Designed miniproteins, single chains, continued (5). Designs and how they scored, part 91

Each design is a single chain, and the fold is of that chain. pLDDT is the mean over its residues in the fold that is shown.

## One batch from the design tools (miniprotein)

Design m19153
Fold by ESMFold2-Fast:
Structure m19153 (fold): chain A 83 residues (1-83)
Amino acid sequence: SLMDKLKQKIEEYLKEIEETMKKAKEAGASEEQIKQLAMEEMHRKQKDLIDWMRSQGASDATIMRALVELQDGVREILKKILA
């Protein structure tokens, strides 16, 4: 279903963002640099997600909820990595 594909896609995006942030931390990036990188990757994934959901005929309300879920996921990953 669309919802199952959406869930998988968000999970994959969050894993990619987490891996990118972990690699940056291991490379000695500052907290500020890691936050900036997370925001840049999140914005890129949001654009891709919007385009994909629109192609599937998703409503604007469904798209907005998916964007909030992605944003919340990135926020939780940042808290975990920067702790």
Scores: mean pLDDT 88

Design m19154
Fold by ESMFold2-Fast:
Structure m19154 (fold): chain A 95 residues (1-95)
Amino acid sequence: VKELIDKGKELEKEGRYKEAADFYVQAGDEYAKTNPLIAANYYLKAGEAYEKDGDFETAAKYYERSAQLFEQAGDTENAKKAREKAIEARKKYLE
């Protein structure tokens, strides 16, 4: 899993945000059933990377998935923040 995170960070430095997001999604998928809090954080990073890539539709999707997992983990504050990010991303692609 360290390799997925390190690769994601390097791709972000290269401006390859979509590929970075794909690695963050893979990390989130690995943790989704065993550690919802960790999974939520990786899906949040994926959403942020998709947003930097200009893919607001996919960013909104992963922000929502992040929010659901934060809620499942009992982190209501971060769940609310992730939902607000999803709403803002939706406004950008639904205009």
Scores: mean pLDDT 82

Design m19155
Fold by ESMFold2-Fast:
Structure m19155 (fold): chain A 60 residues (1-60)
Amino acid sequence: SDEELIKKLIEETGLSKKVAEEILNAVKNKDYDKLGELLAKNLDEEKQEKVRLLLLEYLE
C-alpha cells in the first residue's frame, strides 16, 4: 500500500515524510525525471539503490 511504501522509505533511508510522499507521487505519475532528481538530491548511491528495490516491490 501507499502508506507501507512511505513508512519503508522513511525507515530504510531516513528520508522525511514530505520527500517520501514526493517520491510516491513521482512514481504514480510516471515522472521518472522527477524521481531521479529526488533520489540524486536526497540520497547517496547505496540508498538510491535501496529505494529502487523498494519501488520494484511496490509496482509488482
Scores: mean pLDDT 83

Design m19156
Fold by ESMFold2-Fast:
Structure m19156 (fold): chain A 92 residues (1-92)
Amino acid sequence: MELAKATAERVREAVKNGDEEDVELTAKEASGVVYAAANKSLKEGEEVLKAIEETVKDLKAEGVSEEAQKGADKILDAAKKAYEKAKEELES
């Protein structure tokens, strides 16, 4: 999925840049993408979330700084919460 790949690439760029403001913005953007995708199809939302999870795992394996890892975890946490919210709303 082009959306999953684009979102994962955006996350990688923000984390590697080390800019806290860009990490915050990317967390909001990634959350919005996951939420919108999941609300349309849980499978599509899951695919975007999985792409983010894989990117965060790859960044940690590449040995990015402790601060970059915190940024990656922040983005992933926001994306997971967005997916859970969409899932709960659809199961209501």
Scores: mean pLDDT 83

Design m19157
Fold by ESMFold2-Fast:
Structure m19157 (fold): chain A 109 residues (1-109)
Amino acid sequence: YSSAELRAGLASGDMSPIRAVAREYIEKHSISGKTTETQIDAVVAAFSPLETVLTGTDGKQATLVAFPNPHELDVDVLIDLVKRITTDTESGYKGVEEAVRAVAEKLRA
């Protein structure tokens, strides 16, 4: 997905391009896949203009407040939120960090 496609998706409320970019980076660091969807959902929610309730693999929930400015997104806060809602972490959070960086860079361009 291009920077224009990500920006068009955000403007129309279609998070599919951001989800696809997040999946690409998170899957590169996924070993078992157990937390892959939770990590992808957290990245998508972080760039959504809407407040989102995230549900982890064991049914734990957390509310993520929208980050309307990608420059203000604190990736460590997002990683801590993922850690609160999932008890089974297989590959660490490198995929989340890289996905956030990639999406933010594409939205800035």
Scores: mean pLDDT 69

Design m19158
Fold by ESMFold2-Fast:
Structure m19158 (fold): chain A 91 residues (1-91)
Amino acid sequence: SEEVRRKIDELAERAKEAIRAGDWDSARRYLGELTLLGVQAALKGDLEVAKHALEKLQELAELARERGDDELAAVAEDSVLTLQSLIKEQE
């Protein structure tokens, strides 16, 4: 869905802005919403959207590590592993 893909992009950008601003609570919330959309896409068999969400989660994990929030980075990395597993189950 183009609408879901757009929402993923919006959430990823808001999460990046929150990470850069040091607003970890907002970053965690946006990350959680992004992860949920990726999981829902994978469960529906929309692997293109699920892989797009996976790419954004990987970017967020790297940015969080670069900014020194190891806790947020670990949460993002766990989300990456979860979504990767779901994508493999659907392939």
Scores: mean pLDDT 87

Design m19159
Fold by ESMFold2-Fast:
Structure m19159 (fold): chain A 92 residues (1-92)
Amino acid sequence: MTEADFEEALAENLKRKEKENIKIDEEAVERLREDLEALESMDLSSFDEEELLQLRRVLTFAAEMLRYDGYEELAARLEELRARVEATLAAK
C-alpha cells in the first residue's frame, strides 16, 4: 500500500461519511487555498465591521472542518487569519 493510495481511500471515505453534513471536498479545499492566499495578502483594515464579522464566522467554521478532515496546515492558516481579523475588529 502506497501513501497516495491511503490518502485517496481516506479522502473518499471522509467524502462519503461526512460530506452530507460538512460538504468539504478536494475541489473546495483547492479553491479555499487560492482564496486564503489572496485574503492573507489583503489589508484587513480596509474591510468594514460587517465584512470582518462575516469573515471571522466563515474562517472559524472552515478551520474546524479542515482540522477534522486532516488539513492541519490550512486550518492553522485560517486560525491565524481569524486572529488577525479579531485584532483588526478590536482596533476599530
Scores: mean pLDDT 69

Design m19160
Fold by ESMFold2-Fast:
Structure m19160 (fold): chain A 70 residues (1-70)
Amino acid sequence: MPPFRVPKVVITFKDGSKKEIEVGGEFDTPEDAMEYALKKAREAGAKPGDVVKATLTRGDESADFEATIP
């Protein structure tokens, strides 16, 4: 089974500005991939209350996930 990947992460800051980051790595679960995407968003300057939208892929399948930084 192909691993989960996160090819695109967009951070929307409270001021309405956006930053796109690339997240590398391969993950066994979508939860691990999202947790890693949130960690990388924080490293890129995301603060509590900022919104992270990630595109998750596995093989030829894709899904969008959205989370607010706690």
Scores: mean pLDDT 78

Design m19161
Fold by ESMFold2-Fast:
Structure m19161 (fold): chain A 66 residues (1-66)
Amino acid sequence: MAAIEKARQALTARGPTLSRDELIEILTRYLGAPRERVRAAIDKYAGGAPTVSLGQAGAVLGDLVG
């Protein structure tokens, strides 16, 4: 889907790490997923860390889209 590809491009454009808040904003904006669901997925792959690696962000994206 074009929305998934746009989300992936936005993640890679941020470089090797993103803040938790940046990841929430990108994924809610491009996927239309509820913020609560995005936060739960981030917690699953990154725990309570304030910073998320690009690899962890990719895992969160994958979880949200299936």
Scores: mean pLDDT 80

Design m19162
Fold by ESMFold2-Fast:
Structure m19162 (fold): chain A 74 residues (1-74)
Amino acid sequence: SAMEEKFREQVEKAVEVAKALADSSPRPVDLLELLRAILNWELAELKKTLSEEEVKLYEKIAEEAFRKAEEEAA
């Protein structure tokens, strides 16, 4: 669906932002902690305007992306 594609793009952008922030840091930072913080912030903003079904869809996509990042970090 268009909403699923939009959420995948938002989550992929969150991963890119987390990586860019980690790479630009003068000290090593925990990429997974940064990513979780960004995803939680986005979810909090989305909860203000989205339906329960849309929130659940975002949570599913975010968790899939987080798990992928976690597996790549191992």
Scores: mean pLDDT 84

Design m19163
Fold by ESMFold2-Fast:
Structure m19163 (fold): chain A 89 residues (1-89)
Amino acid sequence: SLEEIKKIIEDTLKKARDDAVKKYREEGHPEIAKLVEEFYDKQLEKVKKIADEAIKNNSYYLFLTKLQELRPEVEKDRKALNEKIEALK
């Protein structure tokens, strides 16, 4: 179901966030850990909004289309994150 797909994506992003935050904190980079956490939390919010809209409209097509539209925004945000991380090194 769309609800199951939403949960899988959210759980995957939360795990990626938690793993990356833990790694940067253990390496002594709490400022980077915070930036990474904020990046993933932003993506989680966007995905949640898209998933909730798709569920409300019972439309897998809407879900797929909006996730594809989100991809270039995620890559732009990821590039900005990497530039901020490099500035802290």
Scores: mean pLDDT 87

Design m19164
Fold by ESMFold2-Fast:
Structure m19164 (fold): chain A 58 residues (1-58)
Amino acid sequence: MERWRIRVFDEEGRLVWEGETEDVPAALAQIAAELPPGRYRVVLESADRRDEFELEVP
């Protein structure tokens, strides 16, 4: 599987979580369970690609 680097930033742009995974959906579910409620920016990077999206934790 492709290895992804995940970085999660809070609304102020502070890095609140960082790690690597081969299972992005499982890692995101774990991160959402551990973070306080709020809006976060997630940056996914692999050797070939970069993706960025907003994560809302209820």
Scores: mean pLDDT 79

Design m19165
Fold by ESMFold2-Fast:
Structure m19165 (fold): chain A 90 residues (1-90)
Amino acid sequence: DEEEKRLREEAIAEQKRGDPSVTDEQIKLVEEAMRLVEEAKELYEKGEPWSKVEELLRKAVELLVEAGYISEEEGKEAFEKLMKALKAEE
């Protein structure tokens, strides 16, 4: 919850600090990525196979990279961090 709030606040802060204009395409990609992260959390809470959770998280990170919000390197770190956060709450 705290890390999700921080990631969302950081994304919004970066939009306003670097360039206040955001393209419709970037907004759509970010919205889809956020939806996939939420879906992955729901699947994890329901006890669905970890492979499905990993697939959704990977897709979400890829969409954020495509939107230009994070680099490929930052995407790998974000994926690893999300995986650790979910496992630590077990």
Scores: mean pLDDT 71

Design m19166
Fold by ESMFold2-Fast:
Structure m19166 (fold): chain A 63 residues (1-63)
Amino acid sequence: MLREGDRVVVTGGPAEYIGKQGIVGRVEGDLVQVELFDDQGKSLGKPVTVRASDLELATEPLP
């Protein structure tokens, strides 16, 4: 179960987001607002809304 502050990885939806990590900002039913990070760990600046089914909890994502 996803909650605010969880680290997640995008596993579905638009190909450009697949494999990117983010932090859950808000959960609204099956829709989740996620702040995504680029390959250098910088925030993309805008939260995106994705389906919870397109996200997986990032278990230990620290480099």
Scores: mean pLDDT 74

Design m19167
Fold by ESMFold2-Fast:
Structure m19167 (fold): chain A 82 residues (1-82)
Amino acid sequence: SILDEYLEKLREALKANDADRAGRYWTGIVLMQDEESVLKAVKVAVEVLKEQGRYSDARSLIISAIQQAELLGLKTEEIKEL
């Protein structure tokens, strides 16, 4: 699916530390306005940050994702488990 393609390209961009490319695919996923798609993107980003030993950045992303989900009235339980 287009989501699976965007998630893979997001993972590749994050591993390459290509902020512009990562931002493009992240924005594309967010514009899908699907709660599950956004959660999958957060999981990919957290996974890459943890693999790179960037635990502080991973924690900051999780906190930001929870705050954004609360503002949008979305479920936070799965994000809190990351």
Scores: mean pLDDT 78

Design m19168
Fold by ESMFold2-Fast:
Structure m19168 (fold): chain A 83 residues (1-83)
Amino acid sequence: GKEEAARAARETAEELKKRNENITVSEALTLFREKARKLGASEDDINELQNLALDILGTSPDAVVTSNDAADALEKAAEELLK
């Protein structure tokens, strides 16, 4: 459910914060999707959280962001998904 997708986003965000590097939006979202599927999140909830994260970042999947910016977007997307 939404809880599994939100947990995956938070766990991915913690991993990204440890990297402290530049990453593509696409790579950050791939890490999130892989974690979410392993935790049993539905594809609908995964897609909803991904779209929320993209809206928060305000950029394309090919854009390079900091791993910290990607992590913050995933955490905010998780909070929005659970409202």
Scores: mean pLDDT 87

Design m19169
Fold by ESMFold2-Fast:
Order: C-alpha cells, then sequence, then structure tokens
Structure m19169 (fold): chain A 94 residues (1-94)
C-alpha cells in the first residue's frame, strides 16, 4: 500500500539524523510520492498534523529535511510544506 510506504518513510525520517543519507533518501521518496498522488498528499497532511501535536521537535526535523529535498515542480509537496509552516506559525503566534 502507498499509505503504508508513507508511514515507513515518516518513521525513517523521525528516527534518522537530520544530515543522514538515509533521511535524505527517505525524504526524496516521500516528496515524490506526495506529488504523484492526491490520496498520499491528504494522508501525509494528516500524519504531519498528528506528528505536530505529538512531538513538535520531530515534526520540525521532518519538515526541515523535506524542505531540503523538495523540487520546485513538486506542487503538492510544496503545498504540504506551506501547510506544515502554517501549523508552526499559528502555534508560535497563539
Amino acid sequence: SKLEKVDKLLETLSSSSLDSKEAQEAAEELAKLIDESEEVFEYAKSKLKELFEKDKAVFLKVVSILEKVVKPNYVKTQSLLEYAKSLHSNYITS
């Protein structure tokens, strides 16, 4: 399942060092999956919201890694990152 693959990639990103090759490879694969599928985009959005509520430090790490690898033409992945930034911004300003 594509959704199970998203879960595994997010787990890898959550457990990996920010500068690791494993984190970069997982982020590149996740960014591509998100851009290719609306179902994956919505699922990843819900998972990032859950991660933000559960562990803000891990959330920020995952978002940072994704920002480093996302391609300019990955419209859905860019939209997801803007959503993630809005969650963090709203938290800081509240």
Scores: mean pLDDT 82

Design m19170
Fold by ESMFold2-Fast:
Structure m19170 (fold): chain A 97 residues (1-97)
Amino acid sequence: SSLLSAEEIEELVREAVETGDEELLERAIEEMRRHAAAFETRPSTLRQMEMAISELRGRVEGKSLEEEEKEVLEAIEKGDYEKAKELREKIEKKLLE
């Protein structure tokens, strides 16, 4: 497989952050590291990249949790307490895995 361009990687990161897609973010991180391995030799820049990766993971995790919590609240507002419990159990399972 050919390396993704910086612009293609930025698009993957943007989509992952907007959707809370943790799997898409990990794919983007893998492509970031492949690109850096091919084109970047400065240790300071590589350290800044790893710091940015940690920040991006926090943002995507936060967004994913916000969307899942929103679904729980919507179920409660509809009086569907069984669905709210099911959704909460899925969130708890994710946080423990």
Scores: mean pLDDT 79

Design m19171
Fold by ESMFold2-Fast:
Structure m19171 (fold): chain A 63 residues (1-63)
Amino acid sequence: SLEARVQAMKEAGKIIEKAKELNNQEIIDFIRDALFRASQLPDPEEAVELLKEAIKKAEEMMK
């Protein structure tokens, strides 16, 4: 859904903000790559799932 896509993009943006505070370029690049890959997916549900998985992975990387 459009709402789920918007929400996932907002959450990805929050991760980028956290990574910038940590000066962690690897996480910034990882999330930006995930956002680009999600934008190329024709199925909105697949795009949301990809972003959710990327956000989860980025959170683990910041532990």
Scores: mean pLDDT 82

Design m19172
Fold by ESMFold2-Fast:
Structure m19172 (fold): chain A 77 residues (1-77)
Amino acid sequence: MSVEELLEALKKELAELQKKYGKASPELVERFLKAARETLEAEARAKERGEPPTEELFELLRRFQRLGAEVVAEMEA
């Protein structure tokens, strides 16, 4: 699947979760989706080039995970 296909799937899943559990702030959701895109693009590039995961990729993954946790926390509030 392309990065765009994965992001569209993620957006649809997130919209359904927000419909069921509650809405996070639009700004936080936008930041989360941007972090998801940056992480997916970095993973795709590393895989295409046969490169091992870099410190930069791990930092993107950590940021994506933190933002995801913040979205979930706001939905549960």
Scores: mean pLDDT 79

Design m19173
Fold by ESMFold2-Fast:
Structure m19173 (fold): chain A 72 residues (1-72)
Amino acid sequence: MDPVEKAEELLKKLKEALRAGDYKKAGEYYQKLISLGRKALEETEDPEVKKKLQEIVEEARRLLLEHERRMG
């Protein structure tokens, strides 16, 4: 599986977990996204793949920060 496709699947699961109120599960998916992004940075020289992965990770981070901000 392409790392971008795997990252998109994890982001989808993170969004579903947030909608369900499962914040622990959302955090677990975020950690998996971070790990995937780090591995892909080591393994790929394709700047488009790197950019796409960075965008997915940043979206996930934004969603979690928005949740944390609302919780105090």
Scores: mean pLDDT 78

Design m19174
Fold by ESMFold2-Fast:
Structure m19174 (fold): chain A 114 residues (1-114)
Amino acid sequence: MVQLTQSGGGTFPEGGSVTLTGTLTGADLSKFIVEWWFQPPGEEPKLLGQISGHGHVLLDPRVEGRATLSRDIANQQAYLHLSNLKKEDSGTYTLRAVLGDEEFSGEGIEVTVV
């Protein structure tokens, strides 16, 4: 059974940083495109960033220069590091792992910037 779990949420100060982690079990992470989705309170989810199986990164302009996407294939983990936190970064962050018609989603993780 394939599972995608998330960690790293909580309450953070404006100007601080956060690292959100997703862990994939039951499948090889290196085969998947990993996507980080962001949902502001009261708004629709938006694609924040994506890293391909070849390590190619695409980022939403709102977080360019502040966000880094990376993977640790040996530990089956994907990371979103977000620096210089702004109050508008508050919301739910959801990791998705996509391979063809297969899509696995984490439960989402809450980040609050104060």
Scores: mean pLDDT 86

Design m19175
Fold by ESMFold2-Fast:
Structure m19175 (fold): chain A 101 residues (1-101)
Amino acid sequence: MEERERLRKLLEINVEVLKKLLKQINDKKYRDKIMKEVEDSKKRALKALESDSRESATQLTASMLRIIGLIFEAGLKIAKEKGVPLSVIFDEIKKLIDELK
């Protein structure tokens, strides 16, 4: 697979994982806020994937790291709402990634 196609797939998997995690969060305002940030970061990453500039590489990296950060933030929110250790949520994230491969 070409490197660009692999990065697009990685972006799709991370966005889908985050969307599935957000469905477990009871706080609707929090979900709506994070969903907007995900959609904005996804749009920036997709635009960056269509360009070969160094600027685009920086934007892609920043957008991908933001989505990964949002996965951690959502995981922490779920752990707090359910009263479970963060390790339980990380195991669930791993399963979701494996299912979406």
Scores: mean pLDDT 81

Design m19176
Fold by ESMFold2-Fast:
Structure m19176 (fold): chain A 90 residues (1-90)
Amino acid sequence: SELLEKLREMIEEARLAIEYAEKGDILGAIGHTLRLIGIALDIERNYNLSPEEREIIRLSIKAGRLALQGKIEEARKLVEEAERLLKKLE
């Protein structure tokens, strides 16, 4: 499914934002967070979403935001939950 591929790509960008933020690469973390937001906006505009798919998007966006705030552990837990929800849709 094209939607599931985009959700996976969005979660991968959230993971990268966390990794770069943890390393202190703020510009890298911002870049990945902007890509994450771009994918989320594309998904929301072009697809009718289930509650589970909306929750994956919400968790991913929040993870990126928390990573930029240096809340790495909290951000990581949200990405893990988004991955868990995505796996149930596959």
Scores: mean pLDDT 91

Design m19177
Fold by ESMFold2-Fast:
Structure m19177 (fold): chain A 100 residues (1-100)
Amino acid sequence: SQVDELIEEMKHSLKIIEENVEKVINYIKEKYPNDEAAKKAIEQLNKILEKMKKEVEKLIKELKENPDADVEEVKKKFNEIIDKFNDEAGDIIDELLEKI
């Protein structure tokens, strides 16, 4: 079904984002292991990642529990969640780079 396809696409996108964030965090830890600004940036990245995961899981639950859910509307909400995460993550990284 279109609902099942969207759920799998959302799960796949979330997995890729988590893997990319983990790579960024590991890079920061390796290059700046005792830097307080780096530690704060890692904490902030983990916090916004967990927030995004919860928002995505809520959309997945909505799709599973509502057989008449508007797939296009949910897809739009998903894209808005991802865009907000990317903006917030970019701001955290930009602030860190100015301090290092």
Scores: mean pLDDT 88

Design m19178
Fold by ESMFold2-Fast:
Structure m19178 (fold): chain A 72 residues (1-72)
Amino acid sequence: MADQAVGDVLRILREQDERVALRTGAEISDAIAAGDGQGVIDAARRGAEEAGLSPEQRARVLAAARRVADTL
């Protein structure tokens, strides 16, 4: 299941910007429904950039997004 990995992405984003987390969650859900693993990664990357995450937080978000993509 991708639920824990999606939760990890959204938790990190929410700590910085709740609106970015909500939009990123919707984009990830749409990508999962489409079977689009690259779309999941792209949505998470955009969210991390908009939320102004540190390099360490960005790496954690992208790692979680890749785990979601790997389940598709």
Scores: mean pLDDT 82

Design m19179
Fold by ESMFold2-Fast:
Structure m19179 (fold): chain A 77 residues (1-77)
Amino acid sequence: MRLLSEREREDLERLLEALLKNESKEKLLELLEELDLPEELREELKKRIEEGTPNRELAFEVETLLGVNEIMEAVLG
């Protein structure tokens, strides 16, 4: 996976907070457009939200991505 920048990591954490608060699909899509995320990641998350993936499942995926990125940061820098 690509190592996330500090900015991308912060924005992904904001998305995670919205998912954990169980925000609506419309609100999540609006937020996703405002966040500075990698295009491939944004497109994947948008597709998942549009397909009706539960916020809890998306939150788990985002938490996993953040955790992997933290491990990569710790190992590589």
Scores: mean pLDDT 77

Design m19180
Fold by ESMFold2-Fast:
Structure m19180 (fold): chain A 102 residues (1-102)
Amino acid sequence: SPELEHVRKLADELRKKLIEILHTKSPEDFYKEAEKLFDEFLRKAEPYLTPRQLEVLRRAVEIFLENLKQLLKDPSVTLLQKELFIDAGVREIVLAVERELA
């Protein structure tokens, strides 16, 4: 749908911003900025989603951010592994919303 295409575009922009700031910030500062970027993403996505899709999106974001927080606590995790986690996680968030219409 055109609405889901807008959400995919917003998610791709979010993913690119997350990867950009990942290389420049401490894990703690990165997490704070990630929370802000996801809040902005949810606000921008809301007009394109049904209430049910928005609840699925919010839940998927909550799960992703909790998993990201745990990942960032592990000093053995490489920048490449963090990038792959973000890429996969943002994709899965979008897929969860798309599945609600299928």
Scores: mean pLDDT 88

Design m19181
Fold by ESMFold2-Fast:
Structure m19181 (fold): chain A 86 residues (1-86)
Amino acid sequence: EPSKSEVNVLAQEIEKELSRNNLSIPDDNTLREAAHILLSKRSGSLTEIKVELRELGLSNDQIDVILKLWVDKEVNEGIELIKQAV
């Protein structure tokens, strides 16, 4: 289960990314719920994540930005892990 700190950090990152893309910013509860979905579904499919994000009332544009941020974050964490190894 993701920690409150992890959820809050990711929620802030989502808010900043939506703002950078000139999209409407959801309320704090919606941002935290989106972050919780992403963190809880780390091993889940992107299709499942999209369905749950849509259930929060997020637009397709917001979902696309959130998923791009999430994929980029996970890829960067994977690259950094490889870089740290050698």
Scores: mean pLDDT 77

Design m19182
Fold by ESMFold2-Fast:
Structure m19182 (fold): chain A 100 residues (1-100)
Amino acid sequence: APVLKHELSEEARKELREISEEFLKKVEEIANSDLSEEEKVKKFYELFKEYAKRVIEAAKKYGLDVESMKLATLSEVQRLAKKYNLKIDTTELRKIAEEV
């Protein structure tokens, strides 16, 4: 494993990992549900809003760069939407990220 020049604190790493794992689990549950495509997309936006808010709160708490964390969160959520074939609007994702 590459040696990081700046180590994220163990508490920050644990909290961010728990936030990400909870979000991934909830996205997979929605993707595998019997909900309509439209309802899955609506619930995905709701989950993304909560996920983004929690990540930004953690970033502020641990002195991490908020803008970099927002960009990383947007990249990850766009990847998940493609993985689960969810027809999301990337403009709506950006709007949600700016509201947090």
Scores: mean pLDDT 80

Design m19183
Fold by ESMFold2-Fast:
Structure m19183 (fold): chain A 72 residues (1-72)
Amino acid sequence: MIEEKIKEFEEMMRRMEERREEVEAEKLAKMKPEEQEKLRKELEKERREAEEMRKKALELIRKGVSYEEILK
């Protein structure tokens, strides 16, 4: 059961990453070069925070918490 939940979470995260990449590319295309540099730094920070959250979420899933509860 826990292994199934981890697989579902990983698959969901892959889909979210694909969506985020598309949104990020669209935002960058609409911005001026100075603003693009600022946005890229902000996106790097967000990715780092998301990766830390992912690690914590996986730990919680191993403890039996649903990924829906973790994302709330």
Scores: mean pLDDT 73

Design m19184
Fold by ESMFold2-Fast:
Structure m19184 (fold): chain A 68 residues (1-68)
Amino acid sequence: PVLEPRPRRPGETLLSRAKNEAMRRIIESVNKKDPELARLRDAAQPEGLRRAEEAGDDVAVRLIRHAM
């Protein structure tokens, strides 16, 4: 769903708003909010990449790297 954008105020700068949004996204990624993303990163590490390289599947290797 789309949230209503907040109006700019002198006390609420773009820096403050960007920090809040960035922090929320980081917390969600690190937290249990996105287990699929965490698993994808884990798979992109040695096991996922090594398996793709062993199979000689260059397409899979590129997709894993591109997903990061």
Scores: mean pLDDT 55

Design m19185
Fold by ESMFold2-Fast:
Structure m19185 (fold): chain A 96 residues (1-96)
Amino acid sequence: MLYKPTPELKALLAEVGVTEDVLTPGEIRRAILDYAERKGLISYEERDAPDPSKGKVKIPVLDLRGTPLGELLGVDKATIQELLDRIIEKYAEKVE
């Protein structure tokens, strides 16, 4: 499935060298990860594991407070999957 980023999303993706007019969800996910790594936005949050024997596990979350991406989406903190879902819904047009 292919998506066309809005100008706002395309500008953010260009900061990590992604300039294509159409992208797969996997390409958008990789570009968001690259953006977050370059800006130092990745933190780890302790949450209950699905496996009770493991107790709590650390999952990667993005601290978006005061960032252009956080302002664009109106969120201060999100997992990568939550962020991807919001971006595709609001800032990417399906081309097929």
Scores: mean pLDDT 74

Design m19186
Fold by ESMFold2-Fast:
Structure m19186 (fold): chain A 109 residues (1-109)
Amino acid sequence: SAHMEEGKKAIEELIEELDLQIKFYKALLDTEEWVLSLNPDNELTKRAKEIIEERIRRLEEMRKELRELYDKELSGEAYRQLLKAIEYLKRWRFSEAEKEIEKAIEIAK
């Protein structure tokens, strides 16, 4: 249906944005790991690495949950939550994007 195609396109846009941001954070992680190889006792770099690793984990979890929605026909309400998630994710508001994705998943169950 037209509604199924719209839902798939919204999920594809979210996954593309997540993939871009995951690549960005993995590049930052590589940089922090390189700095740690030069100074293993740098506590600020260790903390930054932990924060980046947790961010990557959360982004990858969001990506996994969105893939599970891909073949489901979404209600208009679930679709609106995904559109809000796109807006937040493009503005790098991860916690807000994550909450809207979780709402869409709950509605789709």
Scores: mean pLDDT 87

